Designed miniproteins, single chains, continued (3). Designs and how they scored, part 87

Each design is a single chain, and the fold is of that chain. pLDDT is the mean over its residues in the fold that is shown.

## One batch from the design tools (miniprotein)

Design m11014
Fold by ESMFold2-Fast:
Structure m11014 (fold): chain A 61 residues (1-61)
Amino acid sequence: SVEDVARDLAQSLGTAYLSLNEDSRRQFALFVLKEAELPEADTGLVLQALDDYALHLRAQA
């Protein structure tokens, strides 16, 4: 699922994801969509999921 792929990516990047600029975040969202075979129209949902998981990881550190 999008959430599973986003979670795995966020775990790999950790809090470094929060330091990425807008273009880099968009590129990672597109990468997640390609891995999950989902339409690019869902980019906003992927960005939200990545941000949520990165913040969750930071809170648990």
Scores: mean pLDDT 72

Design m11015
Fold by ESMFold2-Fast:
Structure m11015 (fold): chain A 78 residues (1-78)
Amino acid sequence: SEKEKRAEETLARIEAEVQGLVDKADLSPEDKADVIELATRAARAALTHYKDQLNDEVEERILAATLKVAEVFIEEKK
């Protein structure tokens, strides 16, 4: 479906942004994997909740929120 495709494309974009953020962090490979998993789970939950309302603004808000989640977990792993 179009809604499912939109959510999948947005998740892939968010995953790429989280990966880029984590790659710059001074963390062990295990801690990097943990941050990516936690951030991706948060993004997937948000995209599932808003799947019928996805637009550029909602997608950018989900991305921004997911990056904040990633930043918090990176700080915890320091």
Scores: mean pLDDT 83

Design m11016
Fold by ESMFold2-Fast:
Structure m11016 (fold): chain A 69 residues (1-69)
Amino acid sequence: MMTDETRESLLHIMREQIGLSDEEIEEIVKLVPSPQDLADIIRKSTNGAKSLEEARERARKILEELRKK
């Protein structure tokens, strides 16, 4: 179970630093219920990304892989 603080922090990062839509964020959270795995996805999307567009493309690629499961 995610704490409200952890959930809000992760959602804020996905919205502000990755630039994902609320629908995309909800889909990721549904497919990845573990806070540690969500944090890993955020890290992989943002690590070395210099723009929201770059982070967004990385996050969308991860989402496509999650959908394939």
Scores: mean pLDDT 74

Design m11017
Fold by ESMFold2-Fast:
Structure m11017 (fold): chain A 75 residues (1-75)
Amino acid sequence: MEARLEEAIAKGEADGIPAEAVRLAHKAVEAYAAGDVDAALAAYRQALLLTAEALGDPELAALGLAQVDALGARL
């Protein structure tokens, strides 16, 4: 898992995505696998906001946050 996370961070940084956003996305997956849906949604939300900010894409932020809110309401 750690080696895969390091590879994902390196690829993300090459595409202009900050390492913190990649780490938060990984935390979201791990929290979800552990059954902690609230922690997973919180980490995923933060990862989306940081990625949208780094890419300068407010539409990505708006759509991603709406998706997270919809998932949280149904889970």
Scores: mean pLDDT 72

Design m11018
Fold by ESMFold2-Fast:
Structure m11018 (fold): chain A 67 residues (1-67)
Amino acid sequence: VPEEARKNARELIEGAKEAIGEDKPFAKDPLKNSPVARALYLRALKIAKESGDEEILKEVEEMAEAA
């Protein structure tokens, strides 16, 4: 798995968490309430799926539940 893909996915996850943090992190559906966080999450998910990296894919999925 390319190291760059993992770095890019994690960077997008961090951006999504930051956007959620500004837009009420404890909302019932923070990804739906933050279009920026949702867009970053979907990009991270795409990179994780394309890389075939199960570790980063799990991190992206867990972020959606923890947000």
Scores: mean pLDDT 67

Design m11019
Fold by ESMFold2-Fast:
Structure m11019 (fold): chain A 88 residues (1-88)
Amino acid sequence: SLKDKLVELILNIEPSLNEEEVKELVEDVLSGKLKKTDIKLYELLISALVELNEKELAQKVLDYMKENHPEYDEGRLELLEAQIESVK
């Protein structure tokens, strides 16, 4: 499942996933295929993307969270934004 692929990405210590595979997973998430996914999974995905130096993709996930989950903790969103900004 898409959730299983995301968990694999988050837990994978690298490096068998290429940039194209990572981008495809993010696009599937942002397309709304994970409408009932735990909000915390987005945080873990952002952290994984930051570790992979995928600043632009991490920002897209954060923007999606802000638009679709405005009830989410603002302080947590600010911490995620700071993590993304630490990427080159």
Scores: mean pLDDT 71

Design m11020
Fold by ESMFold2-Fast:
Structure m11020 (fold): chain A 74 residues (1-74)
Amino acid sequence: GPAPVAELTPEDRALLRLIDEKGHLGITREDVLAALREEGVDDAKVAEKQESVVSALGLFKVERDLIEAGFVRE
């Protein structure tokens, strides 16, 4: 169905912050964990959210590399 405009999740905000601040220097799992805690993610759920953000970082890096190469539309 049509995708409504949704607000960014804490995971999306953490991802964007890490890319903005450290995207050129490399992002570690520890950076992801720290960013999720800064966004107020509960310690009980931070491990699950960390895996999600790490996966998204890998996908985002591939997408960025493809965009830079001119093969993917933003």
Scores: mean pLDDT 63

Design m11021
Fold by ESMFold2-Fast:
Structure m11021 (fold): chain A 66 residues (1-66)
Amino acid sequence: TALIEYGLEELEKGIEEGSSKPKEVFLKALDTLEAQIAKIKDEEKRKELLERLKRLREMLVEKYGE
């Protein structure tokens, strides 16, 4: 849980700050975090983290195109 939250926070920061990493690296990281979130048994926590992930995907599209 804490590692997933840390990963989401780091990705959000990287997207916002315009990291030198290509869009594909962020997409892969988001996909990995989504798979990990799906394993969380706490329904409320899982929903919260999935909503954060969805917002990060939207930010990535806005920042990097398409």
Scores: mean pLDDT 78

Design m11022
Fold by ESMFold2-Fast:
Structure m11022 (fold): chain A 87 residues (1-87)
Amino acid sequence: MELFEKALEYLNEGKNEEAIELFKKLLEEEPDSEYSAKALAYIGAIYYHQGKYEEAVKTFQELLEKYPDSEYVPIVEAYLEEAKEKL
């Protein structure tokens, strides 16, 4: 997926805001994609590592609500618990 790959490139360059923008665009254009749950997991992780714990919690909860059978659920639940401890 080109859009997802470009977002990862921005993330590797430290361009977190640009990466989040592309991940959100993917969610808007392809909400039922296998990449959509993964995009939400990355957005949440970026917010977490930026210290934006409220945004991280909100994003992870959205993933659990919209993609409850996703392979990313266990790692997202771990991040969510950690982010809540920071609030």
Scores: mean pLDDT 82

Design m11023
Fold by ESMFold2-Fast:
Structure m11023 (fold): chain A 81 residues (1-81)
Amino acid sequence: SLEEIAKKLIETLDYLKQLKDPEERVAALKGLIETIKKNPEAVKKYADELIKRLQSFLTDPDPEVREAAKELIELLEKLKE
């Protein structure tokens, strides 16, 4: 269901914080961007929760991780409208 997709996205974001390799974190965040683009209806209801969880990535030591997180937050904010 759409709700199950949104739940898996939230669980994936929590998991990303455990990945030590910044390249893996960038790849995973970009994968989430693509998943959200394919499933916008599932994500719209949970956009605020996802944006809240993404805040920690804006202070990530890797600049590419910060950029990917910013892009994902901007996508989610547009989706809320």
Scores: mean pLDDT 80

Design m11024
Fold by ESMFold2-Fast:
Structure m11024 (fold): chain A 70 residues (1-70)
Amino acid sequence: MIYVATISNLSPEQAAKVEALAREYGAQVETKGDTVTVRSRDPEAMVALIKEIGKLLGDSASVVVTGELA
């Protein structure tokens, strides 16, 4: 299973910080406008990454986590 986190309502600066953080956790990252999509096969890395993103962004961003079967 691939874990997917979609982070939206980001400024360009916030999107760049989220991309850098996702790369440090070994996740795949795609940015489109104000939205960053992060994919990882490691659920522990995904949980840790989402906590760090939450600390970075506070209440200004929307985060949705889903799973893909493959």
Scores: mean pLDDT 78

Design m11025
Fold by ESMFold2-Fast:
Structure m11025 (fold): chain A 87 residues (1-87)
Amino acid sequence: MSPLVQEFKENVEKLLKHLEGKLSKEQQRNAVVWLFEEFVKENPDLSEEEIEELIEAAKELMEKYLGKEVAEQTKEKMKEKVRELKE
């Protein structure tokens, strides 16, 4: 795992732990998608492969904390943000 992917994974886990019991599952999903978008914007040197690794890492954490349905929704939202940033 690249250092940037590891940093993102740690930031997502910290965010989810902080938001646990404070926000709805949908609000937590939106917060993680926002963090992903900002992280990609702040790290323009991220390869396509690293971006895919960020999406998978976030999906795995979302599944662990919020369940499979929210994890799949999060993955789809992150893919949509990547398309918007490249177009």
Scores: mean pLDDT 83

Design m11026
Fold by ESMFold2-Fast:
Structure m11026 (fold): chain A 89 residues (1-89)
Amino acid sequence: LSALTPEQVAAEVADARAAADGLIEENHKIAKQLRDQGKVEEAENLEKLTEKHRKLLDEAVARQDVIGAATAVLGAATTLVSGKNILKS
């Protein structure tokens, strides 16, 4: 696998969790703004995607899976960009 030490793996996973937690919080704020604009279906879809990424993150953290944690961060970030684009539409 990767040439990371167990300590480096733990640090990378912890950093990914902190980053993903922030992105998940922002996604919940965007979903609320979508609901306020009457875009209820889009808000529900955003919340569902956000919950999937949160679950993937929790599983990756439990397994000390750096790639899984990084994937969860990217998924949460992509979901945030999508939500912001819907707000502008």
Scores: mean pLDDT 82

Design m11027
Fold by ESMFold2-Fast:
Structure m11027 (fold): chain A 86 residues (1-86)
Amino acid sequence: SKLREFEEKLAEEVRRRYEEILEEALKKYGGLPEEVKRLMAEAGETSPLAQMRAIVAAKLEGVADWILERIEAANREIEARYKAFL
């Protein structure tokens, strides 16, 4: 169905953007604690905001702020596209 096709494309876009953000953070900051990686993986089945909350909860100095800005931007784009379709 058209709705299922849209859901699959949306899920793929979210996954790719998260992977890009994570890779860029690893390059810039030399790595993320395992606890943060675990929280991001757990949040990956929910909204981008859930990953943002997990990173803030981990209180990574400097890293959290940079990642939050990237996730927030991606979240706004994805939500706008989703609501426009809906």
Scores: mean pLDDT 63

Design m11028
Fold by ESMFold2-Fast:
Structure m11028 (fold): chain A 81 residues (1-81)
Amino acid sequence: DEIKLLQEVQAAAQELIARGGDEAALDRAIALVEELVRKGSSKITILSAATTVLVSALRAGTPEQAERARAAYEKALEKVK
C-alpha cells in the first residue's frame, strides 16, 4: 500500500525531528523510501517521501545524517528518471 508507506515515512521523519536526529528514525525513513522505490511506486510518491526525509535530516540531524539522507534522495531521484 503506497499511501501507508508514505504515511510511515512521514511518521519516521516527524520522529527524527522530535528527537533531534534520532538514528533509528533516520534508518527507518531511508528504508521506507527504498521500499517505495523497490515496489515501483509513482514518481510523485517516491520524490515526496525522499524530499521529506532529506528536509527533516537537514533541519534536525547531524551533518553526517544529512549526507545519508541526501545520498538516499539522489538514489531515489535516479530511479524515477
Scores: mean pLDDT 84

Design m11029
Fold by ESMFold2-Fast:
Structure m11029 (fold): chain A 73 residues (1-73)
Amino acid sequence: MKTLEELLAELEKAVEAVKNSKTKEEFAKAADQVERVVVLLQVRFPEDERARAAIEEAGKVVKEKAKELGYET
């Protein structure tokens, strides 16, 4: 079972992969990783302030990159 710190570290890596994506395929893979970690954080740590802040920031990065690459929002 993954700890909060392990999930936060995985989310940070996935967000970095989103920032570094140059194609829709790379973005889709990185965004899928973000979504998987976000779901785990929401289910297991719904009241944790650090988890909420990290999820909000990850969502902003994904949304900005999606617009840059021409995905529908």
Scores: mean pLDDT 81

Design m11030
Fold by ESMFold2-Fast:
Structure m11030 (fold): chain A 81 residues (1-81)
Amino acid sequence: GKTNKESIKELENLLAEKLKQAGVTDTQKFLSRLGMSTLIEHGRNPKKPMADNVQEAAKRLGVELSLEEAEEVTKLLRLPK
């Protein structure tokens, strides 16, 4: 697996323009909040795909992710099932 630092760098590169447009200045803090919000969504509907929960959590944080971006975020954050 990748180190946390490498995973964060890949997420920063993947989402760079969207995070910049959303005014995100602390990417690590954003990703921590995204992970927590995703787990809350998963708890509300545990049968829903995790990538869908990532997409909804990001939307609540002001960032619109495509399904492909949400799937990559799910992989890089290694979110629990």
Scores: mean pLDDT 75

Design m11031
Fold by ESMFold2-Fast:
Structure m11031 (fold): chain A 70 residues (1-70)
Amino acid sequence: HDVSEALAILSEGTKSVRDDIDDEQERRLLELAFDPSVSLEELRALAKELAAAKGDPAKQKEILDRFLAK
């Protein structure tokens, strides 16, 4: 896939929850963006779920943990 598009999807999708994402979670998101087996559609779904969980860091962590455990 296009890494720059993947990074743009994650950057825009996590913009509203950026303060809730720590360095470890950011590293994992970057790994997903650089993984060609992860589709752009999956990244869009992840970004949408994170945006919907704005203001709930516990839910955001649950979403990330669930997605990264795939």
Scores: mean pLDDT 72

Design m11032
Fold by ESMFold2-Fast:
Structure m11032 (fold): chain A 69 residues (1-69)
Amino acid sequence: MIKFASTVLPMLKQGASPAKVVKQLKKEGYPLNDDNEKALAAASSTEDFIEKLALVDPELAENLKSHLA
């Protein structure tokens, strides 16, 4: 869990797109099924990405939300 937060937080702070973040998570071995991958990559904003992530991994989403405030 901490491993994926450490990968995603710098990317989101630098304004990386949700699609780019999802691609990096898959490269790092984050477990996503095809439906969740597609939904997360299709997010329109960082906030939309975190909201969709909360449906898949609520702990990771809360960690990201707390550090992006």
Scores: mean pLDDT 78

Design m11033
Fold by ESMFold2-Fast:
Structure m11033 (fold): chain A 61 residues (1-61)
Amino acid sequence: SLEEVVEEGLARVREAAKVSAEEAERATQDSIVRLVAAKAPSELIEEFLLEAGRIMREFKA
């Protein structure tokens, strides 16, 4: 489901953020590609980007 794709994407961003900002950005972009391929509505992609940004800020204070 789209919800599972979002959850997996956010988990990957969290793990990548522990390594580097560059890895977190890469994980975020990979997740966007997967969401677009799954025909996720723009609102869901926007929500994903906001949460991914929050996670990245948390690790790069």
Scores: mean pLDDT 82

Design m11034
Fold by ESMFold2-Fast:
Structure m11034 (fold): chain A 68 residues (1-68)
Amino acid sequence: MEERLEEIAKKYGVDPEKLRAAAEQVARATGKSLEELFKPDEDGRTVLEHLAALLAGKEVRAPRILAE
């Protein structure tokens, strides 16, 4: 679980601690467990990936998608 979160944080260039804190806040606000945040929603993407992208947007402009 934590390893997966750290990998996503590295992929988007954000602090793993900040991503974890944001994920826990979203889990509390939505009534979901942390494990639920690893499941794709209606968008087919995990909530953690969306959170990492949002956090990354504060540090770097995201005009293009970085793959790999």
Scores: mean pLDDT 66

Design m11035
Fold by ESMFold2-Fast:
Structure m11035 (fold): chain A 70 residues (1-70)
Amino acid sequence: MGAESEPSVVLPDLPADEVNRRLQRGFEVGRRLLAEGKSTREIARAMSRALGTPVSRRWVTAWKRYLELQ
């Protein structure tokens, strides 16, 4: 197991199950787009829509680095 922490996403006040579902969906979308070779900009935009919260290109870059170190 990696010792590096995955970057966090701030979500609105929602039930824990809904938060977990949004996180799962958002990360699934991000991983799919990464596998397709999409740009950091496109990944950030798609993840923002899936999560219902703004995700910056800088955040996506940190997340990509985290995934590459796994």
Scores: mean pLDDT 72

Design m11036
Fold by ESMFold2-Fast:
Formats: structure tokens, C-alpha cells, sequence
Structure m11036 (fold): chain A 81 residues (1-81)
């Protein structure tokens, strides 16, 4: 059970660190999210990418899939302290 938790935590951290350095994947996740809501605009996508890169804590600026990953990674970092 603890081994499964460690593996899950490592995966969230690895995915988070990858997305911190992959602007195009972040942009694509934002596009898919806004398209699914019928509100896709380049301005929304670029604002989400900018907020993600800046580490902006405002969840309204970050698509939920990215914000959930960030929260998971933050919890993982606290557990590894």
C-alpha cells in the first residue's frame, strides 16, 4: 500500500515537472479543455499557459486538469519533506 502511494506520488511529480517544461503540451491541454466547453479562444489558451508558467495560484486561470495535477504535485512535495 505505501509502495503504491510512493509510485503514485512519483508519477504526479514526474508529470508536473514534465509539463513545467513542455509549453506545447500545456497549450494543447488548455485548448482541449476550452474546446470541450465551447469557449475556445487563443487569448484564453495563452493566458492559461502564462499563468501555468508563472505558477499563478488562481485556479480560475488554470484549466482543471492542470490545476488538479499541480495540487497533486504540491501534496506530494509536502509528503516528501
Amino acid sequence: SSAAVIEANKRFLEDYERLRNDREEVREIARRYYESLGILTEERVEEAVRAWEAGDPDPSKIPPPLNLLRIGAEIDLELLK
Scores: mean pLDDT 74

Design m11037
Fold by ESMFold2-Fast:
Order: sequence, then C-alpha cells, then structure tokens
Structure m11037 (fold): chain A 85 residues (1-85)
Amino acid sequence: NEKELLLPDPAKLTPKEKEALELLKSGRADEAVEIYEKLLEEDPSNEVVKANFALALLASGRKDEAEKVLKSLSVPLPALESLLE
C-alpha cells in the first residue's frame, strides 16, 4: 500500500539492521545480505527489513534479486523506480 516511508529510518533500525548497514557502508555487502536473510527468516512480513535486504542485494550487484524482493512487497514508488530505471 501507499506510504511515505521510502528508505530505512536509522532511528528505527534494530541492532542487527544497524550492523548490516555498517557492513554496507564498509563495502561488505555480501555479509549484510546474510544478516538481512536471517532477519527475514524471523519476520518475513517486515517491510523495512525487505527494503534493506533489497539495498544490500543492489550493493552486492544482485540487481535482479533485489527487484524480485521489492516486487514481493507494497514498495514505495521511488525505490521501485531506482531498480526499473
């Protein structure tokens, strides 16, 4: 559904999500993907975790997988546009 939430809010990130984000910033995107996969196993309906997972996949060069993850959600238009364009 339509929402104003576009990107992960750093203030709302769990400790594991913050760890994965720091891995992304350090260029260790593959390790960030593994953390987000575990988070999705625990909470498969968590839209914020799925958005972060797509970001980690993009940073790892897995663009097709990232697009598939976003298509499984009611995602914000700007995030979808970034993958399609």
Scores: mean pLDDT 67

Design m11038
Fold by ESMFold2-Fast:
Structure m11038 (fold): chain A 83 residues (1-83)
Amino acid sequence: SAAQKRLLATMKATALTYLSAIYFFASRGDVQAAQQELDEFQKWNVEVTKQAKKNLTDSDVKDLQAYLDEALAKAQALVAQAK
């Protein structure tokens, strides 16, 4: 549905917001703040996956999981390289 597509887009946009915050702190050498944002991103990832399974189609859940896995890997690399 259009509502499900909007929800998927909103979930992806939130992941991008976490990644942007992590990039911002890492680029400033604020490793502690970057790690805190990564920890919150990981917690949110678990919660949003549960919400997606309740509200989205199985194909949309797989799309979101792939997107989140890629975003999380990028975030982890940014924090690791800043250490």
Scores: mean pLDDT 89

Design m11039
Fold by ESMFold2-Fast:
Structure m11039 (fold): chain A 67 residues (1-67)
Amino acid sequence: SEELKEKAREKLMESVTYGVLGIKYAALATVGDEETGKENRKKLEEYNEKSLEYDKEYQKLLEELKK
C-alpha cells in the first residue's frame, strides 16, 4: 500500500538523518578539550541509538510490504 511505502520512507529518512548526526558528533569528539569530547561522545551514542531504532522500524515495514 502507498501508506505503508510512505511510512517506510519516513522511517528510512529519520534513520539516515540520525546516522549523519552520529557521524558529525563522532568527528567533533576528536577535537577540543576532554569535556567537549565527552559531551560529543554522549550525543554520538544518542544519535546512533535513534538511527538504529528507526532502521529497525524501517526493516519491519519492508517485511510488511513483501506480503
Scores: mean pLDDT 85

Design m11040
Fold by ESMFold2-Fast:
Structure m11040 (fold): chain A 61 residues (1-61)
Amino acid sequence: MDQLRRSGDRLAQIGDELAQQGDYRSAAFLYDLASQLYSQSGDTQKSQTLQQKSQQYRQLS
């Protein structure tokens, strides 16, 4: 459980860094993966937030 949440945090952080570089496609992919990990860890709020962010960045890609 803690491993999934920590992995999700790390993927979201890398996604933020890629978005800062203008790589919205890769950022969206990492947010989608992080959302999946948060969902599996039971963190529904973070999962939903990153799912929305992933969809938004996919529109920019």
Scores: mean pLDDT 82

Design m11041
Fold by ESMFold2-Fast:
Structure m11041 (fold): chain A 94 residues (1-94)
Amino acid sequence: LPQPRPPPQTREEIERALRDAAEGLRLVAERLRPVLPEKAQRIEELARRAEEALDEGDFERAREALRRAVEVLLEAQEELDPSLRGRPVELDFL
């Protein structure tokens, strides 16, 4: 992955960024729940786990949970929008 941010300046700044990400994922999960309840629940569970890890000062576990939540979100987006599903393959002409 390209370098997304400059080096972390303070623990508090990192914690705030991770908490903001978890909150955003929860809001997306609530929106997703009526159409993909299983994936929405998984995203919400992972976001909650990230917040719990942050409360314990475990930023590595929080990042791991948030990364997994993003992966589930990308899967959900592909499932809702078939145009994002897979790469163009000649089999599209089957």
Scores: mean pLDDT 73

Design m11042
Fold by ESMFold2-Fast:
Structure m11042 (fold): chain A 111 residues (1-111)
Amino acid sequence: SLEEKAYKVAEEILKKIAEKIKERFPELEVEILRTDNGYMSLLVYDPKKNKRLRISLSVKIDEKNNKLEVTVSVVGEDGSVGSVTMEIDPDNEKEKEEAVEKAVELLEKML
């Protein structure tokens, strides 16, 4: 149950990050990448700077407290890395929106 929610929450957050990047930075190209085992990440390309950043989520499940530990990572081709970790309730829309905002803020600092 919570594992299924974790997968859906991670996908929801990544999709919302992609939408917000497109809205806030219309010059950036955003691609959703899926691996053969279903892992989702975002590739963000800045054609002006010829710069690529990858955004991924790691989720750890705390079944006892009905919480998810969500880590957003932004990685540049130059080896630069930024990350932020948050504890969220999978049923709390405000906490999910705060995770999206922190991810976009992190990306902006690395542009």
Scores: mean pLDDT 82

Design m11043
Fold by ESMFold2-Fast:
Structure m11043 (fold): chain A 75 residues (1-75)
Amino acid sequence: MSLEEIIEKAKELIKEAEKLLESKNPEVQRLAKDAIRGAKAAIEYAEKGEESAARTALHGAEKSLKEAKKLDEQE
């Protein structure tokens, strides 16, 4: 995965996670905030050329977003 692809995916992930901040479930909001934080870290690492760290941060953010979406569906 290129640094540009990491930045693109992280920006898209932030947009999806921001929608989940409107959830009335505090756990969904917490996981959405974790996803946004991880995605922002991925962008920062990618801008510094730290590809391995950026990929790890993006992967963590994707996992948090997936868990948030799953919990939101259980409301």
Scores: mean pLDDT 84

Design m11044
Fold by ESMFold2-Fast:
Structure m11044 (fold): chain A 73 residues (1-73)
Amino acid sequence: SMTEKLIEKIKEVEKQAEGLSPEERRRLMTQAIADALIEIGDLIDEVIKRLKEEGLPFTKENMDKAIEEIEKK
């Protein structure tokens, strides 16, 4: 899910932030969250586009498949 990807990115940033000052860690985390939110927005737009192009209804199954296919690219 998009939430799971956001959590994964946060965990990666936490590992990268080890040994950094509190100010540097906060900046790194804020930037990573901002970047993740932009990617989530782009993913939503691409899912909508693909389902419309394929003439598929907005069901959980169709959305999950579209997300999986986009992520493999």
Scores: mean pLDDT 75

Design m11045
Fold by ESMFold2-Fast:
Structure m11045 (fold): chain A 64 residues (1-64)
Amino acid sequence: PLDAVHYGFKADGSVEVIVEKVNPGEAIKFKRVDPASEVNAFFAPEDTDGVKEVVDYAKEKQDV
């Protein structure tokens, strides 16, 4: 599978991560990864290290 990740801050200060996962022979799907949403890190892309780093970085910025 191939994953494309985009991220930003939501209005309430939480982090919104948009993940596009593509598999051979499957349609492209967009997934939102938000710590407070029903979509969590378990449904994130196969390479979750990048997603976690983005979320952790954003939280560090908010905590300062």
Scores: mean pLDDT 46

Design m11046
Fold by ESMFold2-Fast:
Structure m11046 (fold): chain A 102 residues (1-102)
Amino acid sequence: DPFVERMKEIIDKVFKRLKDLLKQGKSLEEALLQVFNEAKTIEEKAVIYRIAEELGLDDVVEKLRESLSPVEFAAVEIVKTAIDLAGLDEYIRKKVEELKSL
């Protein structure tokens, strides 16, 4: 499935960047906000938003939501739904547990 393959690549790149920022001494909240600001595509933004939700970082989720236009937010929600329907929510969950274990 080309969608699954592409989304896994995006997920892996986001988690790699988050790990790099954590190694630099940034908090998880600071790392998520920075990676989101660096994101070039709606797909990247949707992955970061979904990771913040999986981590239960409600304050970060709200800040990400506030940074999106209404059209961008709708697009992020569509991509998040596609991620969950494709079973990639489990893949993100495993990556989040790896991130939390350090």
Scores: mean pLDDT 88

Design m11047
Fold by ESMFold2-Fast:
Structure m11047 (fold): chain A 89 residues (1-89)
Amino acid sequence: MAAELQAKAEEAELVIEVVNGLREAGLAGDSLDLPLEVQEKVRPTIDEIIERAKKAYEESGEEGALKAIEEYLEELRRLAEEARAALAA
């Protein structure tokens, strides 16, 4: 239904925005934790992305974490475009 597709598009856009913020803030530090205020507004999918990025950081360092974030950003962007196309149809 249109309402379900709209909700999916909005959620995907929110996740993309948060992932962009993570990337812009830089993952060069010892922690990949988001500020608490941002976390209070995040969707469960964002928590999963953060967890995977932390794991990649522990296993492969900063480069691995950044790569994981970039891959998820591209996937989320594709999903948001698909959801918007479905809404427009």
Scores: mean pLDDT 55

Design m11048
Fold by ESMFold2-Fast:
Formats: sequence, structure tokens, C-alpha cells
Structure m11048 (fold): chain A 87 residues (1-87)
Amino acid sequence: SDAEQLIELVKRLVEEAKRAIEEGDYLSADELIALAKMAASIAKLAGYYEAAAEMYELLAELEREVFGNEEEAKIFEELAKELKKKA
């Protein structure tokens, strides 16, 4: 399904972003993360609430584990919880 393809895309984008960060390529990482956030927003707007929740959970993990950005991670986790309630 389109939702499953978007989840796979976000997983791949997050993995590539982590690799870019490990290599010190923060410009590529920023672009890949922006694409992942866009895909999550598209899934949400399309009504793929379960898929969008999974995407935001992946983004929360990236923010917490790679950037140490707990505030952003909590925002994505809260958004994922709200989306799961609509699913």
C-alpha cells in the first residue's frame, strides 16, 4: 500500500541520515531528515494515521539518540500518540 511504501521510505531516509551524521555530513543529514518529516506529514494528511504514528516514532528516536534533542523527540512522541488514537 502507499502507506507501507511511505513507512519504508522513512525508515530508509532515517538510516541514511544516521550514516551521513556518522560521516560528518550534516548538510545531507538535514536534507534527508526534512524529506522524512515531509513523508510523515503526507501520511498524516492522507489519513494513514497508524503509518504516520510509526514515522513520527522513528523521527523521535533519531532526535533523541543521534541529536540528543529530547524536546523534539517528545513532540514527535506526543504526535504519534495522538495519531494512534485516530487510527
Scores: mean pLDDT 86

Design m11049
Fold by ESMFold2-Fast:
Structure m11049 (fold): chain A 94 residues (1-94)
Amino acid sequence: SAKIEEVKKELEELEKKIKELEKFVEEAKSAEDKEKAREEFYKKVEEISRKFIELGEKIKEIEDEEEKKELAEKLKKLVGRAQEVVKRGVEVLE
């Protein structure tokens, strides 16, 4: 369905944003301006958090139980990955 395809594309975009956050955290280790890096880090975290909420709501609307379960499991894995990246970012930027 169009809704399932939209959710799949948004999950791919979210995974890309998480990979970009991982790269940002790695580069932040060498950042001269730690305050600016912290501000940019938390803005990226907020964007990712908003996308998790939006995608969670869209997945709830999927009527196909198998597709819903698969997409929910993919979202859950991305949440776990993002949490590990956020933890590393906090350690780097404190």
Scores: mean pLDDT 87

